# Designs tried in a protein design run: designed miniproteins, single chains, continued (2). Part 56

Each design is a single chain, and the fold is of that chain. pLDDT is the mean over its residues in the fold that is shown.

## One batch from the design tools (miniprotein)

Design m5928
Fold by ESMFold2-Fast:
Structure m5928 (fold): chain A 71 residues (1-71)
Amino acid sequence: SKNPEIQKLFKEEVDASVRALAVAVELVVAKKTGEASEEEIEELERRLRELHAEVDALAKKLKALLEEEKK
């Protein structure tokens, strides 16, 4: 699709997914090294949940627009 709105949402979903991956890696390292406090781990888990929710919302919007293009 060459639809600019679909291209924008796809880019936003990729960007959010990359940010989620970065936080997930930080969380894994923090848990494996044991150097992070419980509060720091909770903050990373919260950020990861928020980023996953953002990715899910963007994916849902992208799917809806792709389905509309078929009409």
Scores: mean pLDDT 82

Design m5929
Fold by ESMFold2-Fast:
Structure m5929 (fold): chain A 84 residues (1-84)
Amino acid sequence: SAVEYAQRAIEAGRKGAEAAAKRNDPEMMLAVSEATDAVHRAAERGDVEAAKKGAQYTEKMHENALKGDVEGARKAAEEARRAA
């Protein structure tokens, strides 16, 4: 469901925001916030596919952040915002 994808994006976004805060990267924090909001907006309008794609990119963002790939994480957050 769209709600399920929004919840997945919220969890991945929270972890991405924590990684950005530890690196003092306000630009990444903003991108994470915008990506999470975009997935929420897609879910609100009932767009399951947009919410799903947004959630997948938000999860990719978190995976890249865990690998120490800050640029890859930031790019994935921007892609999540555009997809949703």
Scores: mean pLDDT 77

Design m5930
Fold by ESMFold2-Fast:
Formats: structure tokens, sequence, C-alpha cells
Structure m5930 (fold): chain A 66 residues (1-66)
């Protein structure tokens, strides 16, 4: 059970949720971003997970008009 794959999967799910449930997408993306940043500090390349989580946050915020 790879923590990087788990975080990446969470970020991808947040991106899907950004279109249908932007409030939930923000929560999921925020958690994934935090976990991805923790992995980066440990020397794991979590750049894709960070990028996906930030994109999910951006899209969710646009959908919420805030």
Amino acid sequence: RDPLERVRRGAEEALRLAETDPALALSVAGASLKDAQALQKQGVDASEAIRLAEEAIRRARERLGL
C-alpha cells in the first residue's frame, strides 16, 4: 500500500469531485496536498500529486465563485 499512490488517487478523486461537489473537492484536495507535501519533505517525488491537488483546489474555487 503505497502512500504516494494513495495521495495521488485522492488528488485525482478531488479533481473529479470539483465538477459535481466543489465543497467536498476542496476538503479532499486540501488533505491530499498536505500529505503530498509531507512526502516531498521525506524525499519522495510527489510533484504530480501536488500539481493535481492544486488543480482540484483551483477548479473547486472557480465553481464556488470564491
Scores: mean pLDDT 83

Design m5931
Fold by ESMFold2-Fast:
Structure m5931 (fold): chain A 61 residues (1-61)
Amino acid sequence: QDLYNEAVRIAKEYDLGVDDVTLQAAVKELEDNNGDFSKMTQTDGPVRGLVELAYKRVQER
């Protein structure tokens, strides 16, 4: 539910210059696939790691 908000918090914590549209698209794709990273078209790099960390943090709640 709050995956995007968590991803934004992480991006600010690590001062990542991630484009908001790209971040929103990656978060939506992960949510639409119920956390199945193998079905995502996300690129390697900051966005992938950021969304994976955000998903893990949300699940810890």
Scores: mean pLDDT 71

Design m5932
Fold by ESMFold2-Fast:
Structure m5932 (fold): chain A 100 residues (1-100)
Amino acid sequence: EEALKILEEARKIVDEAISNPTIDTLEKAIKRVEELIKRAKELGLPGVVISTLESVLRDLKEAYELLKKDPNSEENIKKARFLLEVARALIDIAITLLKK
């Protein structure tokens, strides 16, 4: 139950970033996901939860660096959006696995 709540919170963070993929939004998303990883580790949650959150964090950081280098690049914006969509898919897979 706690694992599902953390993954659902991570999904909301990623959905917010997809809706408004700006440097400011990604910076806030990164910080929030880092806090979720810390909480998951403190609670001793399953490795699948921690690994999923760490993968999401990596994708968020890569999207942030792309936008920071050239925020007006359509190519970088498109790649950042794809990374966020991948992060969302990883969360959805983990939620599905935990419900079984």
Scores: mean pLDDT 87

Design m5933
Fold by ESMFold2-Fast:
Structure m5933 (fold): chain A 64 residues (1-64)
Amino acid sequence: LPPAMQVPSSATSISEEQMRNNVRWFREAGFTDAQIRQFFERNLHPEARAQALELVDRALAELP
C-alpha cells in the first residue's frame, strides 16, 4: 500500500485530490470499487468516516 494510505492525524483533512490519488493507486493494484470503499471504512475514525466515504464515492464516480 502507498504511504498516502496511512490514516492522517485528522481524517477530516483528507482532500479530494488526495482521495483521487489513493483510489488510483488501489485501482492499479487491482482492487474493486467495493474493496476500496471497505478499506477506508475500516481504517477511518468513526467521526470522519461519513465525510471521507463521501470523498471516496465521489472519486470513484469521477475517475475514468
Scores: mean pLDDT 70

Design m5934
Fold by ESMFold2-Fast:
Structure m5934 (fold): chain A 55 residues (1-55)
Amino acid sequence: SHHDQEIAQRALDSLPALATLPRDLALALVEKELQSLPGSVKDAVIARLEAVLAR
């Protein structure tokens, strides 16, 4: 839905700030924000965060 896309986009926009945090905290915050979204959307956002953290 449009609402799900807005939540996912907000999480993506937050990735630079989240990347400055410890990995466990960054993942916990993303999971809390995305808890109501479909697993496929959550997995995509988490994969993007993992890619940023691996740099």
Scores: mean pLDDT 74

Design m5935
Fold by ESMFold2-Fast:
Structure m5935 (fold): chain A 93 residues (1-93)
Amino acid sequence: SLTPPLVTIGKEEAEGLLKRIASPDRNVRTAAMVALRLLVAIGQLTDEAIETLKKGAEKLPEEVRKDVYRILADALERQGKTEEAKKYREKAE
């Protein structure tokens, strides 16, 4: 790529998203999930962010965890990690 991303999401930002996704406030959780989906769609998640989200997602409540696994599957597929993406789709079922 001739033009690097102006803003990328690393480990610290991914940890902040996980904290908001785990929030008892439904509005905070919804906003964090929308933000995560957008970051995947625009390709701003670093490899460190994706690894942080994978590790943190295992500690989330089942319903929220499944949604994060679907989003991670989409991120992994966009990186060409097709077999790993399939595993996360299966975890989301």
Scores: mean pLDDT 81

Design m5936
Fold by ESMFold2-Fast:
Structure m5936 (fold): chain A 84 residues (1-84)
Amino acid sequence: SELEELRERLEQMEKDIEVIEKNLDSFSIDELKQLLRQVDGAIQQLQQLLQQVTDPDLQAQIRRLIARLERLRQLIEEKIAELE
């Protein structure tokens, strides 16, 4: 179902974020800048999705992902500043 596909995508996103967080030191400045653009896009998409979902567990998961992506954004910005 669309709901199960959404849950699977959100779970995959959490795993992808964890991999990125653990490997921040391995990225070049250009890769970090590309990643920052992807993170900004993901935050916008999740914020839009949050306005359309009615399931409280999914809402909680989306809010948690947004918060985690906002933290990742800050870490990427800090890493770019460190490398420049």
Scores: mean pLDDT 87

Design m5937
Fold by ESMFold2-Fast:
Structure m5937 (fold): chain A 76 residues (1-76)
Amino acid sequence: SHMEEARRHMQLGKEHADRALEAFRAGDFEEAERHWRLAQEHIERAESLDPEMGEEGRRHMEEVEEEATRLARERR
């Protein structure tokens, strides 16, 4: 079903966003950027299939971005 496909893409997007944050914490910025890009692609696909699933994924990415911003401030 389209809903199931959208959910899978949303979950993959969240997983990649989480991996991007972990790579960022480890100082592996190339890996972080790669995973962030994959997260964006999956969330965009989820949104094209189901706007609500896309929005859930985008909210998760915003939370990850806020955490990365906080970590960047703390390390200064």
Scores: mean pLDDT 88

Design m5938
Fold by ESMFold2-Fast:
Structure m5938 (fold): chain A 67 residues (1-67)
Amino acid sequence: SGAQALHDLYEAASPEQRRAIGEGYARLVAGADPDEVVRYLEEKLRSAGATPEQVEAARQALRDVAA
């Protein structure tokens, strides 16, 4: 599931990346627009040193949670 994939990314992430993932998920659960949350998470993860593969995996996981 998207939630499981996002959780797995969270466990492997740095503290800065964990904050970004956690906040993105919380916003999505609170009813924020999925496209806005995905853009927020991508930008924060890139700023926190995530690899392109990690950013894409997080984007996909969050999209799957929103679907």
Scores: mean pLDDT 81

Design m5939
Fold by ESMFold2-Fast:
Structure m5939 (fold): chain A 100 residues (1-100)
Amino acid sequence: DAIARAVEEAVAEMEPEARRLAETTPAEDRRATTLELLRRVATRTFERIGAPAERIEAARAARTAAELLEVLRELALLTARSEAEREEIEADTQALLEKL
């Protein structure tokens, strides 16, 4: 699937950059920098797949870990190929949200 491949490519590209920024960014800014990188990846992916403007704007507006997690959940659900995969994504998202 073109969407699944776009997500994998975006994640792969951003992982080295996120690691580099974690080493060069002051400790107090690291969380904000990581959230910003994830927000950019999600926004770019939605733009590339031609998602509705409302979803793209929601991704751009995400500022908290919880808001970003919801954006990432929606993106992950677009890559689900079966009901079982959808249920797994929702269960994983709920577990992460409960830890925030």
Scores: mean pLDDT 71

Design m5940
Fold by ESMFold2-Fast:
Structure m5940 (fold): chain A 93 residues (1-93)
Amino acid sequence: MTKDQNMQQLQQQADLHLQQGLQSTVDQGTVHFGLAAGYALSLSSLDPDRGQQLYDGILDTANQLSGHGDIVSQQGRQLWPVISADLARQSSS
């Protein structure tokens, strides 16, 4: 896939999980925000400004709704190397 297609998919996945987090219970919402943060950090590897803005927005939202920004940040940082590695492998093929 092209870099633009990869960025589009990462943005769509981050947005999807952010929206699901907003519509979920606190515990389920925290999991979805963590996934959204991981996709946003993966996006920052392709577009640092766009990915950082998305990541910051997700953390701010999680903190306002549940105070779980630290948990969301930790989950996102655990997930983003896996997401980024998988996308890098697809892009090098």
Scores: mean pLDDT 79

Design m5941
Fold by ESMFold2-Fast:
Parts: sequence; structure tokens; C-alpha cells
Structure m5941 (fold): chain A 77 residues (1-77)
Amino acid sequence: SLEEALATLPAALAAAVRKFDTKGNGLLTREEAINALLSLGFPKEKAEEAVLAAMLESGSARLDAAQLADAVKRLQK
């Protein structure tokens, strides 16, 4: 479930997902995912690249909380 997935994330990332997941379904659109990363302090160019890479790897037009967490880990290297 969404709440179970969010409970495993860092508090700041969980709060960002909740803030930008306007439908509460645990799936973020491209724009919502980019805005979540921007709220965590990542620059726009890096946020856009990370979201695009995650969407291409998953074959999906939306990202779940775990996919967004993986994008954050890649940005912090």
C-alpha cells in the first residue's frame, strides 16, 4: 500500500511524495516527480534527467515512491 511504501522512505522524501501526489494513489506524473525532487533541493536540470531516466527504465509514464527513491540515490552519488 502507499502508506507502507512511504513508511520505508526517509521522512523528507515521504513528505515530498505526499505533497505532490495530489490523487493519493502513490503514482507521480512527470511534473509531480520533478517538483518533488526540486522541493528536496535538487537543481531542475538534474531532477528532469533523473525522472526521465527512471521513466525510460520502468517503461512507465508515472513513478512510484520506490522509483523516486532510487532517482534520489542516483542524484546523491
Scores: mean pLDDT 74

Design m5942
Fold by ESMFold2-Fast:
Structure m5942 (fold): chain A 70 residues (1-70)
Amino acid sequence: SAAEAEAKAIMQRAADHLGSQGLGDALSAMVDQTAADPEKGLEGLEAVARAARSIPVLAQAIREAAEALK
C-alpha cells in the first residue's frame, strides 16, 4: 500500500543516515509485520522507538513510520 511504501521510505532514510543496510532491511521487515497485525505492530514500533531514544534519528523515523501506517 501507499502507507507501507511511505513507512519503508522513512525507515530507509534513517538507515542510510546511520550507514546500515542491515538496519534498513530489519526496519522494512518491521513495516511488513505491522501491516499484517497493526495493533501489535504499532505497539512494537513504539517499544523499539522508546528503546532507541539515545539514537534520535532512528527513534524519530520509527515514530514517523508508525504515524504513516495509522
Scores: mean pLDDT 83

Design m5943
Fold by ESMFold2-Fast:
Structure m5943 (fold): chain A 61 residues (1-61)
Amino acid sequence: MPTPAQLEAEGLRLLDEWFARHPEVSEEEREVMKAALRSLARLDPEGALLVIRDLRAALEA
């Protein structure tokens, strides 16, 4: 099972790629999304895995 640190790193990487494709997302919204992902990786690793899966799917679409 990935560690919280590994989930955070991968999730933030995917989130930054998603932001590059969505320049309409404000800097404030980006910081909120990053903070939420960091918290999820620490508190709910299984939920973080699902978010990472969804981000990968969105980037491939």
Scores: mean pLDDT 82

Design m5944
Fold by ESMFold2-Fast:
Structure m5944 (fold): chain A 75 residues (1-75)
Amino acid sequence: DKARLDEFTERVSKILNNPNYVPADSLEQEVQELITLIETGMITDKEVLEKLKELAEEFDAEELIEAIEERLKKL
């Protein structure tokens, strides 16, 4: 569903404070790309991670929630 992907992407771009954030072709791919950014240390701000976790919970993105919790433990 493009509308669901568009909503997720808009909220991600606002959380990251990056209006040029380019979305993936699907919500599943978008989630995997965010997990990669978190695991590679490109997203390390605690407030940003907490906001992304709230978004992931709203969208039932369990893998993203787990990646965020793992990163928060290492901070």
Scores: mean pLDDT 79

Design m5945
Fold by ESMFold2-Fast:
Structure m5945 (fold): chain A 81 residues (1-81)
Amino acid sequence: SLREKVLDELAKALGISREEVEKMIRDGSIKLTSVEVTADGTVTLHYKTKDGKEFTITFTREEIAELEGRRYRLEPFSGSK
């Protein structure tokens, strides 16, 4: 899923576990500051940590369609609000 890839990329960038990244997002130590969509359909997510480190995670249109297409076309992954 898109969420899993975000957690993996942040974990690699920070040198910590995916579980620690998820905890830091929940605690607000890592925040999504902006979402940018370019004309070619590429999505860039901008994250910032409380200590001022900035990270960007980029997904192509094709990657998003593949990751999210499986979710809503075949099997909805996040069925709970």
Scores: mean pLDDT 72

Design m5946
Fold by ESMFold2-Fast:
Structure m5946 (fold): chain A 76 residues (1-76)
Amino acid sequence: DLRARIDAIIAAQRAVQAAAGVVSEAPAEVEEAVARRLLEVPAEEVEEALAEASKDPSPAAVAARAYLELLLEARR
């Protein structure tokens, strides 16, 4: 279900923001629009970003890896 994938991406975005100490004030409609656009990013770019994040052992990079893996799964 596309809606479930969008909701999962929004949840992952919020988890990464929380790990970075950022509080999002964006309306739910904006978060959904961003998630939909992220699903349109070419798989090549997602895989490249995942490979780069894998080189950084920081907690923020670990969270980013989980987010990018989820985004890649959501495209299948």
Scores: mean pLDDT 69

Design m5947
Fold by ESMFold2-Fast:
Structure m5947 (fold): chain A 58 residues (1-58)
Amino acid sequence: GPEHAGEAARAGGASEESIKLANENSPYEGGMLALENEPNDDGSIAGGMSALTGGLAD
């Protein structure tokens, strides 16, 4: 799942910056991108990833 990639990076002792990098470089890329590319009914999933990249990792 998409949140799993971010949580795995954080659990590994990574900073917020490393979390988003892990999401982009992780093999979860296919899963996370597939989920986001799919028509999300609430948009919260896509917003979550966007917030992590632009809001969390400042």
Scores: mean pLDDT 49

Design m5948
Fold by ESMFold2-Fast:
Structure m5948 (fold): chain A 84 residues (1-84)
Amino acid sequence: MAELKVVRNARATNPVAAGASPTGDGTVVVGVLGADGDVGYGVLENVDGKAVVSAKVTKLTDTEVVVEVTFEDGETAKATVPVV
């Protein structure tokens, strides 16, 4: 079964928006916009799993971004990226 690992935490002060995009090489980049206008990014890596074809942010809090990914076979998984 495909699993996602947080390789890099996102950095943002008082997050106001977030997005996620697969890179086509088994990683997902998670961007977080802070209220100060700075953008930080986190990275998820697919560990021993299938290719990721789409990613979306389902929840944003002051400390976490929850990302739902869809694999090429239609399976989905969720991962939580810390915001620091």
Scores: mean pLDDT 77

Design m5949
Fold by ESMFold2-Fast:
Order: structure tokens, then sequence, then C-alpha cells
Structure m5949 (fold): chain A 79 residues (1-79)
């Protein structure tokens, strides 16, 4: 469905952005504080996406897994 395709594209984009953000922090191009803010925005977008696709448990699970990964990165950066 177009909704499912849009959700998968959003997930892929968020995963790619997450990888780039981790590299940028390691290279000193982005502060930990700015990275945390970016990750929190990403989580907010994923929560909205989850509500849009709540009737698709497979996509919901993928969104929840990605949210957990972003939350773990925030905890790591706050050390």
Amino acid sequence: SPRREKALEALKRTEEDFKKLKEAVKEGKVSKEDAIQGLKRGIGELEKLKEEVKDDPEIVEKIEELIERLEEEIRELEK
C-alpha cells in the first residue's frame, strides 16, 4: 500500500540519518548536545509514524526497534 511504502521510506531515511549522525559525532562535526536534540526529533517523527501505521504490526515493530536504538544512543551520549 502507498501508506506502507511511505512508512518504509521514512524508516530507511531515519536509519540513514542516524548512521550519519553517529559518524558526525565521532568526527567532531556535531556536538553531543546537538546530536541528542536531533535524535529526540527523530523519535518524535517515528512516534507520529507509528500512530499512522498502528494497524500494521510488522511496521510498528520496526519503528519501535528504531526508537529503542535512538533512545540507547541518547543514553550513551549523555554519559
Scores: mean pLDDT 86

Design m5950
Fold by ESMFold2-Fast:
Structure m5950 (fold): chain A 73 residues (1-73)
Amino acid sequence: SEEERNRERGKQVLEGTVSQLRRRVKRGEVTPEQVRRAAENSIATARALGADEDDIRRFREEVEKLVEEVKER
């Protein structure tokens, strides 16, 4: 359905953002604030595309893990 396809696009935006942020965190290229800002931008885009609250919750969990990794450095 169109709803399922739109949700999948939203999920792909979130997954792409996590992948890019993990790469940048590993390289020491981002601050916690930059990670959070990128995450909020991706959530806004994913919501507009059709990502549901469960998709966003899982994304926020992954982002918080990345923020903690950056803070430990």
Scores: mean pLDDT 86

Design m5951
Fold by ESMFold2-Fast:
Structure m5951 (fold): chain A 55 residues (1-55)
Amino acid sequence: KPPPLSEDEVNEIMAEIVEKFKDIKDIEEFHEKAYKWLKEKGYENLIESFEEGLK
């Protein structure tokens, strides 16, 4: 099991998601696709923090 992610790593992942899905104007669609991507990558533990970061 990998070690817990650092704050810098979390911020990098969030920035990557935002950049990947920045063409999506609908915030609900953006969240849905971003959460699905996080789960697919195994970052489901970040969903709670990601939800706060997307506010």
Scores: mean pLDDT 70

Design m5952
Fold by ESMFold2-Fast:
Structure m5952 (fold): chain A 71 residues (1-71)
Amino acid sequence: MLTEEEARRIIEGVRAGAEKYGIDPEELLERIGKSLGLETGSESALIKKLLEDPSAAEVVERVAVRLFLEA
């Protein structure tokens, strides 16, 4: 089970990567949320999903890496 601190760290890593590759962080989070079947890609919704389902972290990483490579 992920802690809230670990979930926030994952989201911070996604935001930092988005800034590095010139992607809008909010757009990236929305795309990740959609890949997880979420109604919204908000930071709070993603953190909640990561706390409820640890396997979501693997999906976040895969989607983020794919989008970074497309940038």
Scores: mean pLDDT 76

Design m5953
Fold by ESMFold2-Fast:
Structure m5953 (fold): chain A 93 residues (1-93)
Amino acid sequence: MEKLIEEIAEETTNTLANNKKLAEELKKRLEEERDDIIANSSDKEVTEKLIELILKAIEAVLEGNLEKALELFKEAARLLYKKRLELAKKAAA
């Protein structure tokens, strides 16, 4: 459970740290599409918070603060996992 969240956060942080151009492109794309993503979300508050965490994490990678980036990606992964688990339970009922 927690190991999977840590693994995803570590892999994401390492990928973006090794390819800062990709990190810059992802940040720009997410900022451009933010309003559309939120508008099309069934849970606007959760989606907005998730986007904020991911943007802060990418910014931390670009600043060279990998420890901060890792913690922010872990928070984002936990939020996404919780949301998917709730949706799966609702669909299975």
Scores: mean pLDDT 80

Design m5954
Fold by ESMFold2-Fast:
Structure m5954 (fold): chain A 57 residues (1-57)
Amino acid sequence: MFTVSLILPKDATDEEIEKAVEDFVERIRKVHPVKLVSYKRIETDKFIIVELELEEL
């Protein structure tokens, strides 16, 4: 398992966050077979950090 972080604008909608996660995971799957185990959102005053936990298949 490994963790990666995405940084999104603080005003990103739930749909934009979900799309960013999906697009990132699909891009990684093109070069490494991985499974998305979980993700969490950490909101700050300036941006949203999305922490993704990925499992290598």
Scores: mean pLDDT 81

Design m5955
Fold by ESMFold2-Fast:
Structure m5955 (fold): chain A 78 residues (1-78)
Amino acid sequence: SEKEKLIKELRELGAPDEAIEYMKKAIDAPTVEEISRYAEKAYKLGMDHLDKQGADFDTRVKLSALVQKAIELGKKNV
């Protein structure tokens, strides 16, 4: 599924488990407002972790793209 592929890509990118859990919540959220809040939480946690690991610009751009894909998947269910 698109959700399973997205989660695998996040794990391969080195996103922390907490960010992945918020990403799952964003995809499954019942409202656009909740999708946005969970996605923002996932983004902040993911970006903070990548910054601490010294990730390059391309890796940060990939995280942003995956967050946008999660928002799009969530919106299909509302």
Scores: mean pLDDT 86

Design m5956
Fold by ESMFold2-Fast:
Structure m5956 (fold): chain A 73 residues (1-73)
Amino acid sequence: ASDAQIRAEFREAIESAKDDEEAVRILTNLARMYVELGAASAERAIAIGEEVLREMGREHLVEAFREAVRAAL
């Protein structure tokens, strides 16, 4: 998947999430899926997710997302 596709999917996931916990869970599962499929490195998936979270005013979730992805791999 392209960076643009990953970014768009992460953005949609955040917008559809009911709360911060669901947002982190969905993003972590998407990031893990892209890494396991060989579509992105762990570092790249984390970087894109962090950028999207910051752009959407969810900077407070960046650390939780990073740690969750690291733990899932």
Scores: mean pLDDT 84

Design m5957
Fold by ESMFold2-Fast:
Structure m5957 (fold): chain A 71 residues (1-71)
Amino acid sequence: MQEEIDREVKEALALIYAVTTGLGGGREGLSPEEVAKIAREGVKKKFPDLTDEQIEEVAEAARRAAERARS
């Protein structure tokens, strides 16, 4: 279940941040790095059992989603 939880968390948070930044009312001025920081802090609070590696994977997924939205 660790793989499934990790994938689900990454997908959910990446989608949330992509939707939040892409919906027209999004956070103008946020860099991909800032989005990654928000994802890192949020997932750590919600899923404290996640390893640092899993938290960074979520942050990376969110950063990539933000970069793609900007591209």
Scores: mean pLDDT 64

Design m5958
Fold by ESMFold2-Fast:
Structure m5958 (fold): chain A 88 residues (1-88)
Amino acid sequence: EEPKIKKENLDKVLKYIQDFYKEKGIDISREIALVKRDIDFAGVEEISLTELIQAIELYRTFQYVSLSEAKKKAEELIKKYPEIKKLL
């Protein structure tokens, strides 16, 4: 249903997410590194923007973010950086 991030574009999408949080005064460089490690280790071939944000939020807060809340954040990110649609 939700478009999956193309593997070649994962780093570009992660940079947009990093910039989105940086504008809010939050550095998520460590969370991005951990999520990338988990994706590579698990052999994940496909991941949606919502799932990616949910994973980052889990590492950042150590609390579960619902898929609904992660989807809202994904929609805000796409609104701010519409070029992300070309990477999905």
Scores: mean pLDDT 82

Design m5959
Fold by ESMFold2-Fast:
Structure m5959 (fold): chain A 88 residues (1-88)
Amino acid sequence: SAEADALVDRALELARKAVELAKRGRELLANPKDREEVLRAIALLIEAVGLAYEAARLARRAKALGAPDAKLAEVEALLREAGFDLPV
């Protein structure tokens, strides 16, 4: 359905953003130059958590509405890449 497609596409967008923020946060934590970089990294990781949970929520709703398995699997793979094992 059009609603299922819109929800899974939004879940994909949020999951990709979660990957980007989680990667940036982890890179900053690997070699932080000061306390400010540590705090920035934590803020990025907290935002990534929020995006990942919202992506999983939207993907589960899309799944209930008949979204394509291939796109749902892509959301799950992106969430795993971001460091999250969330049900889709």
Scores: mean pLDDT 91

Design m5960
Fold by ESMFold2-Fast:
Structure m5960 (fold): chain A 99 residues (1-99)
Amino acid sequence: DVISLLKQAIEYLKEGNIEEAVKKFNEAAQKAKTTPATEEAVDLLDEGLKLAVALGSKEVLESIKKAIMALLKSAPDDLPLILRLIGLGLRAIGELEML
């Protein structure tokens, strides 16, 4: 599921395995297209984004942005959760513009 894929992506980032992290974030984005967003998924994306920024990895930032955008498309009528996802998406875009 989306949560398991995001957890795997973050573990790969912590290990410095950028290629596998990107693959797992992209897989999470694909599943997120049809899966309602949860607070846990948003928390994991926030952690992943902070790690990607610290690493300066454009590829990871792009894959996280893709996952955020997919969750926004499938988000429930949960305004606080939608606003958190929008905030993370804007941060990802801003960081990509600085690389």
Scores: mean pLDDT 83

Design m5961
Fold by ESMFold2-Fast:
Structure m5961 (fold): chain A 62 residues (1-62)
Amino acid sequence: RQEDEADIKARLEALGLPTDEDTVKRVHFALLLCGCSKSVIDKYCADILSPELQEALPKICA
């Protein structure tokens, strides 16, 4: 899933969010568990992701 991580990084750059490897890995993990559903991300990933990253996940999938 290296391609997915590269795509996530590019989307984070476009949104002005952190693009360090740790942030990219956390976002990738959240997407693997929750898909692009904001409500599911909020429920399962609230403690892992900042609110800004949670709001960004549906935009990364769009």
Scores: mean pLDDT 69

Design m5962
Fold by ESMFold2-Fast:
Formats: sequence, structure tokens, C-alpha cells
Structure m5962 (fold): chain A 94 residues (1-94)
Amino acid sequence: DELRTLAKGFVDSLEKKDFETAEAAIDGLVFLATLLGVGELGEEAARRLRKLLEEAKKAYEEGDEEKYKELVAEAKALLDEFVNEATTLAKKIE
């Protein structure tokens, strides 16, 4: 629930070009992943999301709206994969 909320927050922030809030959402995702016992997965996802965020900032600065939309779609797919994997792994920790 909380991971999905932060994932949505990251995507919503990108759609609004609010890069500061997007960066904060990545930090929150890592924190929650660590609390769930999947910190390594969280750190890997954060690395990939930070790279996407930097590419999105560059596309925005260059006025490449099509590339920006593609990067937002990639972030959505990455976050869906991450949340599903984190939730599945957390359930295996008894």
C-alpha cells in the first residue's frame, strides 16, 4: 500500500515536472523497501529511477516532449515491477 502510494507519487511528480518531489519519493521507496527486508531491491530500483529522472530532466530542458512521455512510461513499468517484486519477497519473510 505505502510502496504503491510512493510509486504513484513519483509518477505524478514527473507528470507535473516536480523533480524535487520525485527525488523525495525515491528516497521514501528505498526507506520502505529497507523496512520490508528488501533494501537491496530498493537500492537497485532507486539507482534506475534516479537515472530515468536525470534523463527526464534533460528531455524537459531540451523540449523533447515525446521522449519525456516515453521516460514517464518507463518509470511506470519499472515501479510496477519493483512494487510487485518487493511485495512478493516481503511475503516470503515469515
Scores: mean pLDDT 82

Design m5963
Fold by ESMFold2-Fast:
Parts: C-alpha cells; structure tokens; sequence
Structure m5963 (fold): chain A 61 residues (1-61)
C-alpha cells in the first residue's frame, strides 16, 4: 500500500515537472520564433538543459 502511494506521488511529481517544462518550452519557442537570434537560441537551450539536469539530480538525492 505505502509503496503504491509513494509511486503515485513520484509519478505525479514527474508529470507536474514535465508539464511545467512543456509550458516553458512552448513559451520559449514562441518568443524565439518571432525575435530570437542564434545566441538567444543557444542560451535558451543551455537554460533548459541546466533545469533538466538540476531536477534530475534532485530526484536522485
């Protein structure tokens, strides 16, 4: 019972994170589509990669 609850909470956390990242990707893509320079695209990619790596480390600790 407890293991199933822990798994459900973990799955919900992953879903919530993926939804937030999806929203951030959409916002970033919409911004870059209109005005983005190659440097801004690279910077946005670096930020996204860092956020993913930081959250992944948080899940492992």
Amino acid sequence: MDSQLIQQLRDQRIQDYLQRMSDYFIDTMNRLRSTGTPEEVKAALDVIKKNIADEYRRWQS
Scores: mean pLDDT 73

Design m5964
Fold by ESMFold2-Fast:
Formats: C-alpha cells, structure tokens, sequence
Structure m5964 (fold): chain A 93 residues (1-93)
C-alpha cells in the first residue's frame, strides 16, 4: 500500500464518552482505486500531540471520481481540548 492522502480537521473540545466520527473519502484519480482509511484522534499537549484513539476502515473499491463514507467510533475516558482528527488514506495494490 502507499499513502494516498492525509488531512487534519480541527474538532475543538470533546467531552468524555463515545464519539462517532464520519468522513467522506473521494477517489480523485482517473482510475478505480481500492482505499483504506485510518482515523486518528489527537490532542495537543505541552510535549506534543497525544493519540486519544484510532479506527481503521475496511478496504473500499471506488471508481474514478467515486466517494464513500467512513465511520469510526472512538471512546474518550476524559474530556479533550483542541482535538484534531487526522484522516490518512492508503491505496492498496
């Protein structure tokens, strides 16, 4: 597999509990692709970003210009300030 795209989205302050995160992945290539997506929830700290949770999607086959919705569930034991979602998509062979 190889890196297809990476995007960071500011989510702001998140309370403790279960969060359902939904992102749309689009194949902008001129050919069909099989893509898998990793969702990483991060919080900034004085010592750098801390990983709060991660969720991986099953591979999805997308036609040229096609899109799919990826949904992940992340549970926080404590509230997080200035949370950021990093969405990383990989192309599978």
Amino acid sequence: SRLYSETSTALGDLPAGTHTITVTVTNTAPRPLTLTTLLELLAPTADGDRLLGLEGSAPVELAAGGSATVTGTITLAAAASDAVLRTTTYELP
Scores: mean pLDDT 85

